# Designed miniproteins, single chains, part 19

Each design is a single chain, and the fold is of that chain. pLDDT is the mean over its residues in the fold that is shown.

## One batch from the design tools (miniprotein)

Design m680
Fold by ESMFold2-Fast:
Structure m680 (fold): chain A 74 residues (1-74)
Amino acid sequence: MAGREEIFAEVDAFGEAVLPVLKEASKIKDPEERAKFLRQKADELDKQAPTAPVPGGVRMAAGVLRALAELDER
C-alpha cells in the first residue's frame, strides 16, 4: 500500500502537470487546435514522466489530456 504522503505527492504532481495546460487550453477557442495542443502537452508529459519525481501523477495528467483531446475531436 502506498503511504499517505505518496498519495498526496501523486495528486499534487497530477495537479501541477494538468492545471497549467488546462488553463492555456481554455484560451484556445477552436476545438481542433485545442485537441492538437492537448495531445502535444500529453506527449511532452509522457516523455518527462520517467525522470519526474512522481511519475505516476505525471502519467495520469498525460492520460487526462489525451481524453480531453478526444472529446474535442469527437
Scores: mean pLDDT 79

Design m681
Fold by ESMFold2-Fast:
Structure m681 (fold): chain A 62 residues (1-62)
Amino acid sequence: REELLEEAERLLEEAGRLSEEASRLDKEHPSSREAILESASLSVEAIKKTVEALSLRKEAER
């Protein structure tokens, strides 16, 4: 149970870092096609990690 909560926290921290990196790319290179695609990719990965973390947290409640 604690392992699930620790993994969920790790995934949420990583999702936060990915979201910050995506935001940084948007601010520094707003008109770069490559930066826009990279930012979008990082945002999608952050969402995936957030969903997985919430699933693990729910499983830990059992």
Scores: mean pLDDT 79

Design m682
Fold by ESMFold2-Fast:
Structure m682 (fold): chain A 115 residues (1-115)
Amino acid sequence: KIGEASLALLRDPNNAEAWYTLGEFYYRLGKYDEAIKYYKKAIEIDPNHPLAPRAYLNLGRAYEKQGKYEEAVKWYEKAIELYPTPLAYQRLADVYEKLGKTEEAEKWRKKAEEL
């Protein structure tokens, strides 16, 4: 609930979970600039939070949705570094394909299949 996250931040602006919750809320609304802002704030406060791997993946997706493919690569690579998943490898492969880097795309697609 957005109201609960906002109230939590009023009590403690260092509540990383509340910032992750706001990032997720705006991401679901397709408001990628706000999602990026709030996810980055959450990561700044607690980069080791259980929600951090998902936030890195969603940051990559938000940049990808904006057509910022080079930025998307950076955040997907950070997501893989924290918690390698088939989805993260597949997302990175998709972005490399959009950048015309077919060999890199095939490499990451293979890694997704091997997990």
Scores: mean pLDDT 83

Design m683
Fold by ESMFold2-Fast:
Structure m683 (fold): chain A 60 residues (1-60)
Amino acid sequence: MTEKITLYVDDAEQAAMALALETLEAGGEVVSVERVSPREIRVTIRRPDGTLVEHTIVQR
C-alpha cells in the first residue's frame, strides 16, 4: 500500500529539495516530482525497504 503524507511548509520548493536529498542519502529513490499548483508540490519517493510514499507539500 502506498503511504500518503501531507506537509505544510513555508517554502514548498525547499521542502521538496530537502525531502529528495534525505531520500537519496538514505538509499531510497525519488520516483516523481510534480507541481500540482503554484503553492503545492507532490513528491513520490521509494524508501530503501521498497515502500512508496506520496508527499503532498503545501506552501502556507
Scores: mean pLDDT 82

Design m684
Fold by ESMFold2-Fast:
Structure m684 (fold): chain A 58 residues (1-58)
Amino acid sequence: VKEKAQEIKDKVLAAKNVEEAKEIAGKEVTKLVKEEKLSDDEAQEITKEVIDALDTLT
């Protein structure tokens, strides 16, 4: 789970602009939560880490 969250953060940071980064963050987090059948707590933890990375770009 943490490794998958790191991959999403890397993709977000590699985005060409903030708009692309936001789209990647939303899609990747949603897919990861469904694909890995994460709990609400795990989903919130990953979402927070991805949002923190996105805020670094903004």
Scores: mean pLDDT 73

Design m685
Fold by ESMFold2-Fast:
Structure m685 (fold): chain A 65 residues (1-65)
Amino acid sequence: SMEEKLLKLKEEFEKKINELNEELLELIKNKAPQEKIDEVLKKMEEIKKKYEEEVKKLEEEEKKE
């Protein structure tokens, strides 16, 4: 089912983003170098883009009016 595939992608996306958000907060709390903070932010953006692309591909494949 399309809905099941989308739900699974959303759950995987949310888990990865939550893990990176926790990592980001720990880095900020521990006053980590800006370079490490920027790396986490870049990973978050890449995961978001990948999620959006995967969702778009699924919607294009099974889109019905």
Scores: mean pLDDT 81

Design m687
Fold by ESMFold2-Fast:
Structure m687 (fold): chain A 80 residues (1-80)
Amino acid sequence: MSEEEIKRGIGELLRGVGLLLASKGDYKTAGEFYEKAGEYFLEAKDYEGAKEAYKLAAEAYEKAGDKEKAEEARKKAEEL
């Protein structure tokens, strides 16, 4: 398993935790986990995975009422 494969796997796990948290209504923490997932996908050179994770982070932050973090996450997704 390469370093990129390990990082992608961590990104997938973090995204999964974010989905679980969002399902429980913890949108702020879900957004934080989605952002971390996006960072790991970027390190793995999985740009599509990173873009999706940052879009999920933006949606989670918007539902949490954190407009600033939502805009930051959207910008990260758009730059990919």
Scores: mean pLDDT 88

Design m688
Fold by ESMFold2-Fast:
Order: structure tokens, then C-alpha cells, then sequence
Structure m688 (fold): chain A 59 residues (1-59)
């Protein structure tokens, strides 16, 4: 698995866990914070979350 794929997975996992426990806003905050730790921009972290949500909604 590439370094980029590993970072994406960590952001998604942080989002999903925090969203399940405390709702969407908490999920987005956790994902953005995790993304920053991994060297990702806020915009990149949000894009990863939006892609994950779209996939989840589609199937």
C-alpha cells in the first residue's frame, strides 16, 4: 500500500470513529486534525471525507 493510501485510510478512520461517537462536525474535525498531522491540507482532508461519504451513500 502506498504512503498516500495509508494517509487516506487514517483520515477516513478518524472521521468514521468520531462521526459515529459525536456526529458529523466532530468527524470532520478529527479527520482534518489527523490530516494536518500527516502533512495534508484542510482541503485534501475534506476531499477525502467527501469521497468516503459519497461511496458510503452509494453502497
Amino acid sequence: MSEEEKKRLQVVMAYAKAEQENGEDAGRKAAIDTGKKLGLSVEEAERIIDEYRARRAAG
Scores: mean pLDDT 81

Design m689
Fold by ESMFold2-Fast:
Structure m689 (fold): chain A 72 residues (1-72)
Amino acid sequence: MIEEAEELARRARELGDEELAKRAEQVASTVRTAEELRKKGNTVDAEDALKAAQKELEEIRRRVEELEKAAE
């Protein structure tokens, strides 16, 4: 998830969409925070954060793929 979010951020920047890149970077940060919460025993908040991050990551991926097709 983190590596995938960082890759989508790079792809978004190559397409000139810095805002989309920042959104992807925020997903990576959210996943890192959720992993820390899980280690501290806050598993409910960690799981909710991971589910939200995964949904956002899927939306970002669709947007990046649409922009890549438009750039062809």
Scores: mean pLDDT 82

Design m690
Fold by ESMFold2-Fast:
Structure m690 (fold): chain A 57 residues (1-57)
Amino acid sequence: MHEALLHAQELLEEVERRLSDPEKVEEFKEQVERILATLPPEEAIRAIEELARKVLE
């Protein structure tokens, strides 16, 4: 796995640990997959970080 993808995976695992609602976790995973499929790696990481920040705050 590329460094950028590894970082995204770590953020996903952190969100998964901190969210109590399985449906919210699944929605977050779906959005992460779409971001990784549609954006360049650097922009994808930024978008995932922003999404995780909003979810964890």
Scores: mean pLDDT 74

Design m691
Fold by ESMFold2-Fast:
Structure m691 (fold): chain A 81 residues (1-81)
Amino acid sequence: MTLEEVLASIRDEAVALGEEQLARMKKLAEDPNATLEEIRKAYISALSAAMLLAFAGEVDLARTLLKQAEEYYKKAVEKIK
């Protein structure tokens, strides 16, 4: 496997992970039984996916993912009571 192939694989995985974690965070933002711990874990996973995207050179996608994840995180935290 070449370095180019590895970087392409990382990019594809990071995109998939980012979409998965955003979907999870959106679900947690709508779930009245979601715990702060679950929300924080999902947010950390989204941050990790964004870091992988940035590493693979997809800086604009990483920024978009971070912004969307932060918005869902804030919404989810605001409903915790």
Scores: mean pLDDT 80

Design m692
Fold by ESMFold2-Fast:
Structure m692 (fold): chain A 62 residues (1-62)
Amino acid sequence: GKVLAEAVKDVESDLEDQVSLKKGDKVLIEREVNSYFWEVENLKTGKKGIIPKEYLEIIKEF
């Protein structure tokens, strides 16, 4: 299923595989990478990458 989540804080990353987010940005969770990270798509920028799970709040599951 698809999962919609929201960034709980600003996240700035200089890492190639990690997404940068501002607090309130909406993401789609694509898959679990491991116990600490999800792969997401930033709906504002269209960029995909990994993000620590602790930076996201799940809003809606499909």
Scores: mean pLDDT 80

Design m693
Fold by ESMFold2-Fast:
Structure m693 (fold): chain A 90 residues (1-90)
Amino acid sequence: DDVLKNLSEEELKLAEELADRAGLSDEEKKILLEHLGRLPGPLSEERIRQAIAAYLVYQKELSYAETGERLGISPATVSRLVDDWMRSAA
């Protein structure tokens, strides 16, 4: 209905692949996809990674090290992704 609430097939596939790597359940993936669908404009891979990192840190209460291990990135990269996400959230 609203383009800001819809993910493209490519964005959905990427978000699902990253969420699966992060160990999210089907229910948690649904919550994440609904949240991503509310973001403005087309989503870059970086933006999707930011959302997943923030979800793991704030909703699942994982450390930066645990989040980095699940996503295959360094804890410093997780910290940057989370910081960038928080700065862009109005």
Scores: mean pLDDT 74

Design m694
Fold by ESMFold2-Fast:
Structure m694 (fold): chain A 102 residues (1-102)
Amino acid sequence: KEEELQKKRDEILRLAMRAAQALLDGNVDEAIKYIEEIKKLTLESKDLEVQRTGIGALLALERMARDLGHEEVASAAQKAIDEIVKKRPELQPYVDALRAAA
């Protein structure tokens, strides 16, 4: 069960790496696709650590997209975070803390 949770976190991080590569390549549609998949995996998990991993990945992608001028991707990441927090409001302090630290 611990190993299953670790595999879920690793999957989210792998999707985040693919999204980051898509952003660097200017592949907006691919980046948004991976962001939506990260959102789905985060919402499907009942584990707080997996949920925090998903939020962290989406926040990193949001910032990277803004820094690269991909506003559509940044908006998609922000919307994904907002949808996750709407369903899991206990994650809001974590989002706020990570945004304050950046």
Scores: mean pLDDT 86

Design m695
Fold by ESMFold2-Fast:
Structure m695 (fold): chain A 112 residues (1-112)
Amino acid sequence: MEYYSIGEVEEELKKAGIKLEIEQGENPNTLIVKLESKHTWVEFEIELEYNPEEGKFKVKIKVVSGSPEAIKAIEEAIKEIEEGPELQYLGEVFKVLADKFIEADKKAEAAA
């Protein structure tokens, strides 16, 4: 299993011309994430929940707003995260989200 840090994902996004902003939400377990490029943008919320019965960390992701293509890409990333193997680290979750957003950005650029 390949380990990705949030910093490594942020650097990959910067190389693609994408700005990553992470802010703490109203709850200490909630992060508000915004991805923005010249062509597209999306804002979504990540809720972090520790399940002591399973000894595992669970991530819930909700799209807040964005361009239609970016929203669809993040919804596809959420489905991949939920249906795929359990991701142990936030960096792995961010990597899936970043890859789908980069694909949406390329499609938006091609349509312009």
Scores: mean pLDDT 76

Design m696
Fold by ESMFold2-Fast:
Structure m696 (fold): chain A 55 residues (1-55)
Amino acid sequence: MPSPDELVDAALAAYRAGDLARFMELVAEILEHEPDADAVLGRLDVRLREVEAAA
């Protein structure tokens, strides 16, 4: 199974590529399979804010 960090990195890559469908699938996978989904999604939110701030 992919690690939480691998899922976050994959979601960021999909978001940067403009592949919203892939991004949504990866978010759903985090919600379904991670016991601490809130912490993983919190890390994804921080990374997304960093990407937006760099643009």
Scores: mean pLDDT 77

Design m697
Fold by ESMFold2-Fast:
Structure m697 (fold): chain A 64 residues (1-64)
Amino acid sequence: SAEEEAARRRQKEFQAKLEALRKQLREAGVSQEDIEKALNAFRARQEQLKAREDAILAELAALG
């Protein structure tokens, strides 16, 4: 339950951060195409890192 709440909270914060970044990049003069491409790539990398992070944290918890 606590883990699910934390994950849900992080997802909400991540979405808000993506929207803020999109706005910031647009104000910096970055093209909408490049912004969307960058955000898509960032999201894909975040998903991959999350899976890896979960595995590492589980292993570290088992060692501690």
Scores: mean pLDDT 79

Design m698
Fold by ESMFold2-Fast:
Structure m698 (fold): chain A 96 residues (1-96)
Amino acid sequence: SMRAEALRLVAQAAAKFLRMSVEKETAKEGREAALHLSYAAQDLKNSKRHLEEAEKHLEKTYEIAKKIDPKFAEEAKKLFERAKELIEKLREEEEK
């Protein structure tokens, strides 16, 4: 189902954010990105706000991570974009 696929992508994205957050300078930003992405998936009514916060924190982590491992950073960003797209579709279906 679309909901199951969204939850799978959220879990994968959050795991990558937490791996990026093991870097000392990005630890807080990676954790915040993972938390807000998880909140967006669990609370579809407030998903837009949580996705915006997740993206904001991910961007801070991404700028540092891409200097260390640009391929890994890009994979994390792509997983976030896929998770965001599915969460937005789930929210639209709930509003019907």
Scores: mean pLDDT 77

Design m699
Fold by ESMFold2-Fast:
Structure m699 (fold): chain A 61 residues (1-61)
Amino acid sequence: SEEVEQVKENLVKLFKSWKADGVPEEEIREIGDRALEMLRKYHGFSDEEVEEFRKALDEVI
């Protein structure tokens, strides 16, 4: 969906920014995992949509 693509783009931009600022990979993963949990619990994203976000995170790190 358009919403999924927009969230994915925003997450990728954010994670790339943190990496460029020298945030350690382990810390980015921890923050990312918490963000994905919030998207699942509070924003109604499906397991499949959350997995797409996780794959985007893995590509940045």
Scores: mean pLDDT 82

Design m700
Fold by ESMFold2-Fast:
Structure m700 (fold): chain A 66 residues (1-66)
Amino acid sequence: SVAQIYLDFGRIYYKQGKYEEAIKGYELAIEVKPSAEAYHNLADAYEKLGQTEKAEEWRKKADELE
């Protein structure tokens, strides 16, 4: 799916330490189809950027989907 492609690109950027690009990939995945996986990945990327409040928000959204 298109959402899966965006998730995969986000993960590739995350593994490279490109957290801002990873966030963009995860946001595009969520725009196509919200998922707990995308929200967890987005939270992890925000945590790496020191944006703890945004990370907490996205983890709560992920928990609501699970």
Scores: mean pLDDT 86

Design m701
Fold by ESMFold2-Fast:
Structure m701 (fold): chain A 86 residues (1-86)
Amino acid sequence: EEERKLEQKLANTITAARLQVVAAEIGLDDPNISEQEVRDAIEAARGTAEEASELAKKLPKYKEENQKLVDDIRARIDALEARLAA
């Protein structure tokens, strides 16, 4: 039961991080969204991805698959930061 709750929390956290990344990607392509708003979205996504990474460590049976999902999100965040840095 508790393992299922951790799995659900991890899934929800990964989904939240992905939505935050999508918001930042949209912000970079939208001239009406400020650089600061994009930076705030990237920071929020990075924090959520870090939480997902910590949750994945608590589920050792699925650690490799969960870590890959977190790594994919982190790679997207790094790409966004690189685009923002000019």
Scores: mean pLDDT 80

Design m702
Fold by ESMFold2-Fast:
Structure m702 (fold): chain A 60 residues (1-60)
Amino acid sequence: SYNEKGVEYYKEGRYEKAIDYFKKALEQDPNNSEAWKNLAVVEANMGRNEEALENLKKAK
């Protein structure tokens, strides 16, 4: 799945690729809470703490 590919890129430190795949997962299912959480984690690691918090709120 796109979410699984995003996690793989995140583990490799490829944050831009991880974001691309998490966004693709959310395009298929906007209610995918795991994809929102994973997107928030990547954004936090990039120093985008405000975006990370907003995406974490959407994970519900």
Scores: mean pLDDT 84

Design m703
Fold by ESMFold2-Fast:
Structure m703 (fold): chain A 93 residues (1-93)
Amino acid sequence: KAEELIKEGEEALKKGKGKEAAEKYLEAGIEYLGRKDYDKALEAFKKAAEAGKDDLELQAKAYRGMAVVYAEQNKIEKADEYWKKAEELEKKL
């Protein structure tokens, strides 16, 4: 469940495992998005971006998640902003 994934991410972060935390937060964001809990999905993807700051692939995935959430909320300008952020990171891979 998404709530459990958030807790797992928080525990990983407490242990200095930023990559594991980011992966858990990404999974949580996807689950929240699937059930249309856009506020919690956005929060999870933001946490993923912060935890995965040293991993370009995880950072890009988090930004793509945020773009999808903003698009679902019909916040097209914000969606475009985060989609471009993800594309810039992906070009460096």
Scores: mean pLDDT 85

Design m704
Fold by ESMFold2-Fast:
Structure m704 (fold): chain A 73 residues (1-73)
Amino acid sequence: SREETRERILEAALELFEEKGFENTSLREIAERAGVSVGTLYSHFPSKEALREAVQRRISREVAERLLEVAEA
């Protein structure tokens, strides 16, 4: 699905950003890791900055979920 493809792209981007940093990661490499075409990646994220912002939103969501778990301790 579109949502599953978007999630795969976000996961691939996060992994590559962790491995070698944002500046050293290309959209082509992210597409290859995610198993999608570069065109498909662009249909979800029109720029590397849009992808970075989406990755930041995902990290913020995951951190918020973890913080809620800790607050329930």
Scores: mean pLDDT 79

Design m705
Fold by ESMFold2-Fast:
Structure m705 (fold): chain A 65 residues (1-65)
Amino acid sequence: MAAARERFKLLVIRHASEILEETGKADRDEVLEALRRAREEARARGDAEAAALADAAIAALEAGA
């Protein structure tokens, strides 16, 4: 679990920075909205681990620049 969360965090940070640099118009709000939808889908399926990962990604993006 911890290793998967760290890998996901690094992937999100790297992917977000690449998109921001490449497009120049990437909106953090759009990424956050996609993550919130993923969390809702995970909750609908009863997948608590996926919901927790989405929450962690949202927190990381909100804290990151």
Scores: mean pLDDT 67

Design m706
Fold by ESMFold2-Fast:
Structure m706 (fold): chain A 92 residues (1-92)
Amino acid sequence: NMAEAEALNAEGKEALKKKDYETAIAHYEKALSLLPEDSPLRAEALTNLGRAYMGLEEYEKAIEAFKKALEIDPKNGKAAMGLFEALKKKEE
């Protein structure tokens, strides 16, 4: 259900703002399970999933999420910036 995926994405953003990264991840993963693989909303959910993993210092998982977002939307500046930051953090 697209409406359920949109609601889960919004709840994920709310959790992310509160730095409740584990709750954000759960909401984004559920949203992704409901979205078709070519959905623009999927790129947004993957970008925010990467940001949540950055908050947990799970840099490998963040890199994977940002790369998947860029496969769907190569012009996604937030995903590109997130990937750059995650790669820098992995070196540390």
Scores: mean pLDDT 86

Design m707
Fold by ESMFold2-Fast:
Structure m707 (fold): chain A 91 residues (1-91)
Amino acid sequence: KKKAEEFVKKAREYAEKSREAWEKGDINTALEYARQAAKYAADALEFAGKPQEGANMFVAGSLAAVGDLLEGRNPAEPVEKFIEKAEEIVK
């Protein structure tokens, strides 16, 4: 699926931007990029015919990113794991 693969690529791009922003101390930008990455991963799953898995992944990823942020951890890490799972599903 062209659109599902495109959204996986965008999710990875935003997760990388989130990681870089966190490493530079730009906390708000890191969280925003992590949230966008989670949305793109969810969109990829929806276009792969798994909208419920996408919805669950978006919620879990968003909550995990906020949780990591509150504990002083990189919010991109849980989202990167969800992107890997989404990529396996959309192939």
Scores: mean pLDDT 79

Design m708
Fold by ESMFold2-Fast:
Structure m708 (fold): chain A 87 residues (1-87)
Amino acid sequence: MEEKERLAAEIVLKGKLEGEEEFERGMEENPEVAEIAREIKERTRESVERLDKEILEGMYRMLGSSYKIAGDEKTGEEKIREGERLL
């Protein structure tokens, strides 16, 4: 990676780990890479949203299975469908 791309990626990663305020601060301190950082954030936002939805779907599936094992098939199926709607 070019030095600027690496710095931009570090700003995005720090913002992801420490929050939006850290991302904004990183861009204010490094205005020369701010546009690259915004582009990386936008591209990774879509990937993270998809991954988060997949994780949530998996959790809903596990919860639904737990309800079915406990004998509540209707609630179990409703939880599984809630997860599937996230994808």
Scores: mean pLDDT 73

Design m709
Fold by ESMFold2-Fast:
Structure m709 (fold): chain A 78 residues (1-78)
Amino acid sequence: MVKATVKIKVKGKEIERAVASADGRAYLEPLKEGESTGVAEAETPEQALRDANSMVERAKKLAEEAGAEVEYEITLEE
């Protein structure tokens, strides 16, 4: 199994805390003020990265609505 860990930081303005994953295989947890971590687990790196990117897209959309900026990192672990 391959895991992709997504770290998301929101800068600028406060956004909705509920950045829940809609795909059921990934989730986001609050870590710190303006930070959250998501994990996507799949059998292939391609699948894990796709799930991770879905989480990033959600965060970016919410941040854009609030006029905030999103910084992210994806770490792939085999």
Scores: mean pLDDT 63

Design m710
Fold by ESMFold2-Fast:
Structure m710 (fold): chain A 61 residues (1-61)
Amino acid sequence: SVREIVVLEARLAILQAARDFLLKLAEKHKESNPELSQQLLKEAEELDKEIAEIREEIQRL
């Protein structure tokens, strides 16, 4: 339904913004704190997986 698509699109926008922020933080801390940078990259990868799943859900609607 249209309602379901709108909710999924809103969720996508939030997750994409969060992912981009994590990637920016990882880059900022790349040299000063490599362990933190690696952890932030892993969290961004998890968000990418969620983004892919939501896109797949929209495709099925």
Scores: mean pLDDT 88

Design m711
Fold by ESMFold2-Fast:
Structure m711 (fold): chain A 72 residues (1-72)
Amino acid sequence: MVEKTKEKAEEVAEELEKEGREESAENARFVAEALPEHPQLGPAVETVYELVKEGRYDQASFAVRSIAQAIA
């Protein structure tokens, strides 16, 4: 479960980087690395992944930043 969620967070980082959102991509990578210690973030990562799939990059960027700030 956590491993698949981590892969989704890494995919979020790649998609945000392709859109030129470097800071948001770094936030997504930070969340991916933190997932084993914070498995409760699973549903939040799933939501961000769905936003990216829908092309809602502003909302995805805000959500990832909020998650990263909550665990930093």
Scores: mean pLDDT 82

Design m712
Fold by ESMFold2-Fast:
Parts: sequence; structure tokens; C-alpha cells
Structure m712 (fold): chain A 75 residues (1-75)
Amino acid sequence: PSEEQRQKIIEILEGALKLAEQLQLPEEVINAIREALRAAKEGDFEKAVEYLEKAAELSGSSLFKEIAKYVRELV
């Protein structure tokens, strides 16, 4: 991804983490998003999207599934 796309992915993941914490989602979901954010900050965007897809599946949330799809398209 471009530098702008990388920064956008990180910002989306930071927002997703804050939202998941505010909604008090299960720790498995929150931890998956934390792992996604860590991978993205380390430059591993493929791993980041895989963790985000896992979080979306575990959450059962249509919103998180849409976020995961959007991030997948940016990678």
C-alpha cells in the first residue's frame, strides 16, 4: 500500500479498537484488533487485515465486517 493508504489503515484500526473497547466487546475481539494494529505498525498489512477479519467474524458485527472488507481493498 501507499504511505497514505498505510496511515489510513492504522487510523481505521485505532478507531476500531476504541469502538470495540467502548462497546465492551469480548476480549477475543479486542485482542484481535490489537494484534491487527500491531501488525500494521510493523508494516505487515496482510497480517493486519487477517487479524481484523478474525475480529469481524468473532464480533458477528456487520459494521466490523464492512470495516474489514474496506481495509482488505486497501491492502
Scores: mean pLDDT 84

Design m713
Fold by ESMFold2-Fast:
Structure m713 (fold): chain A 66 residues (1-66)
Amino acid sequence: GPLTPEQRELVEKAAELAKKGDDEGAIELLQEALRLGADPKLIGDYLVEVVGEKGEELLVRAVLRL
């Protein structure tokens, strides 16, 4: 299914941190979204749309740190 409102808020905050150059903060919020059961594909699709290829890289780093 789609991202829950809580998962969506975490991913949106992560994207804003990534835009500001806070990659570690972005990764931490992405890890929280993943721990809440967020679909990595939906996170990836959103991050690529709003942050570009860097968004996919940050998601991969978040998954590897779970």
Scores: mean pLDDT 87

Design m714
Fold by ESMFold2-Fast:
Structure m714 (fold): chain A 65 residues (1-65)
Amino acid sequence: MTLNQAAHDAVEAAIEQGKGEEAAKAVYDLMTAVRAGDQAGVDASIARLEALGLGPYAAKMRAAI
């Protein structure tokens, strides 16, 4: 699974839970951090996704990095 596919799936799941805006922001921050090589930003964004109850999706995104 690609990082982009895992990110898309995470946001879709979050929308169904009423958390779409917060999840989209966390995914955006994650993608920005990955592109910048910002490991602290990657870790912070994954932690935010886990806090939103998207742990399985966060694990898939971490595995794709």
Scores: mean pLDDT 82

Design m715
Fold by ESMFold2-Fast:
Formats: structure tokens, sequence, C-alpha cells
Structure m715 (fold): chain A 70 residues (1-70)
């Protein structure tokens, strides 16, 4: 699927240490499939592993993940 393709693009950018591009790719995967739990979980992990984590953005995505688990 197109959502899966954007997730794989995010993984590739992450491997290249292109963090902003990786985040954008994961966000596009979630735009195409808002319930794509794997993409959301990978995005959260990437944001948390950042040298300068954006806590507000992380909280927003964690809330979305909890809604999907409910």
Amino acid sequence: SLALAFKERGNAYKALNKELAAIAAYEEALRLDPSHEDALAELIKLLESSPKPNEALIAKYKQRLEELKS
C-alpha cells in the first residue's frame, strides 16, 4: 500500500540519519492510514530517540496510539 511505502521511506531516511525527512515520511503514512499502528509506534520511537525530543509532539502521537488500542 502507499502508506506502507511511506513507512519504508521513513525507515530508509532514518538509516541515513535524515531525521526530519524520516518524521515527515512516517507522518504521511499516518495521513494515508490514520490507524497504521506500526507507523505510529515507529514514529514515537524515532521522536523519543532524538537528541532533542519534542515532548509535546511525542505526547500527541502517544495519545493517538492509545486511542487505537482502545
Scores: mean pLDDT 81

Design m716
Fold by ESMFold2-Fast:
Structure m716 (fold): chain A 88 residues (1-88)
Amino acid sequence: DEAALEAARELVPELLREAERLAERAREAHDAGDLEAAARALEEAARVLEEAARRAREAGHDEAAAVLERAAERARALAEQLRAEAAA
């Protein structure tokens, strides 16, 4: 897992930096009580991670792609949870 994540950082560094920036935006929005903005930032992070996974797979790095796909799934799940909390 750690080795696969390191490979992803070498292969798609720009996309990983963008995903980290979006995750930080989501934390800031959550801390401010804006659950809808936090959910939107997490959805955007998931899309960036999905694109990173696609590029990793095209380059033959299936393990790196799998790690990025799991990260995208976690971001989407958290966004759904935050939207449910905002709707309550």
Scores: mean pLDDT 85

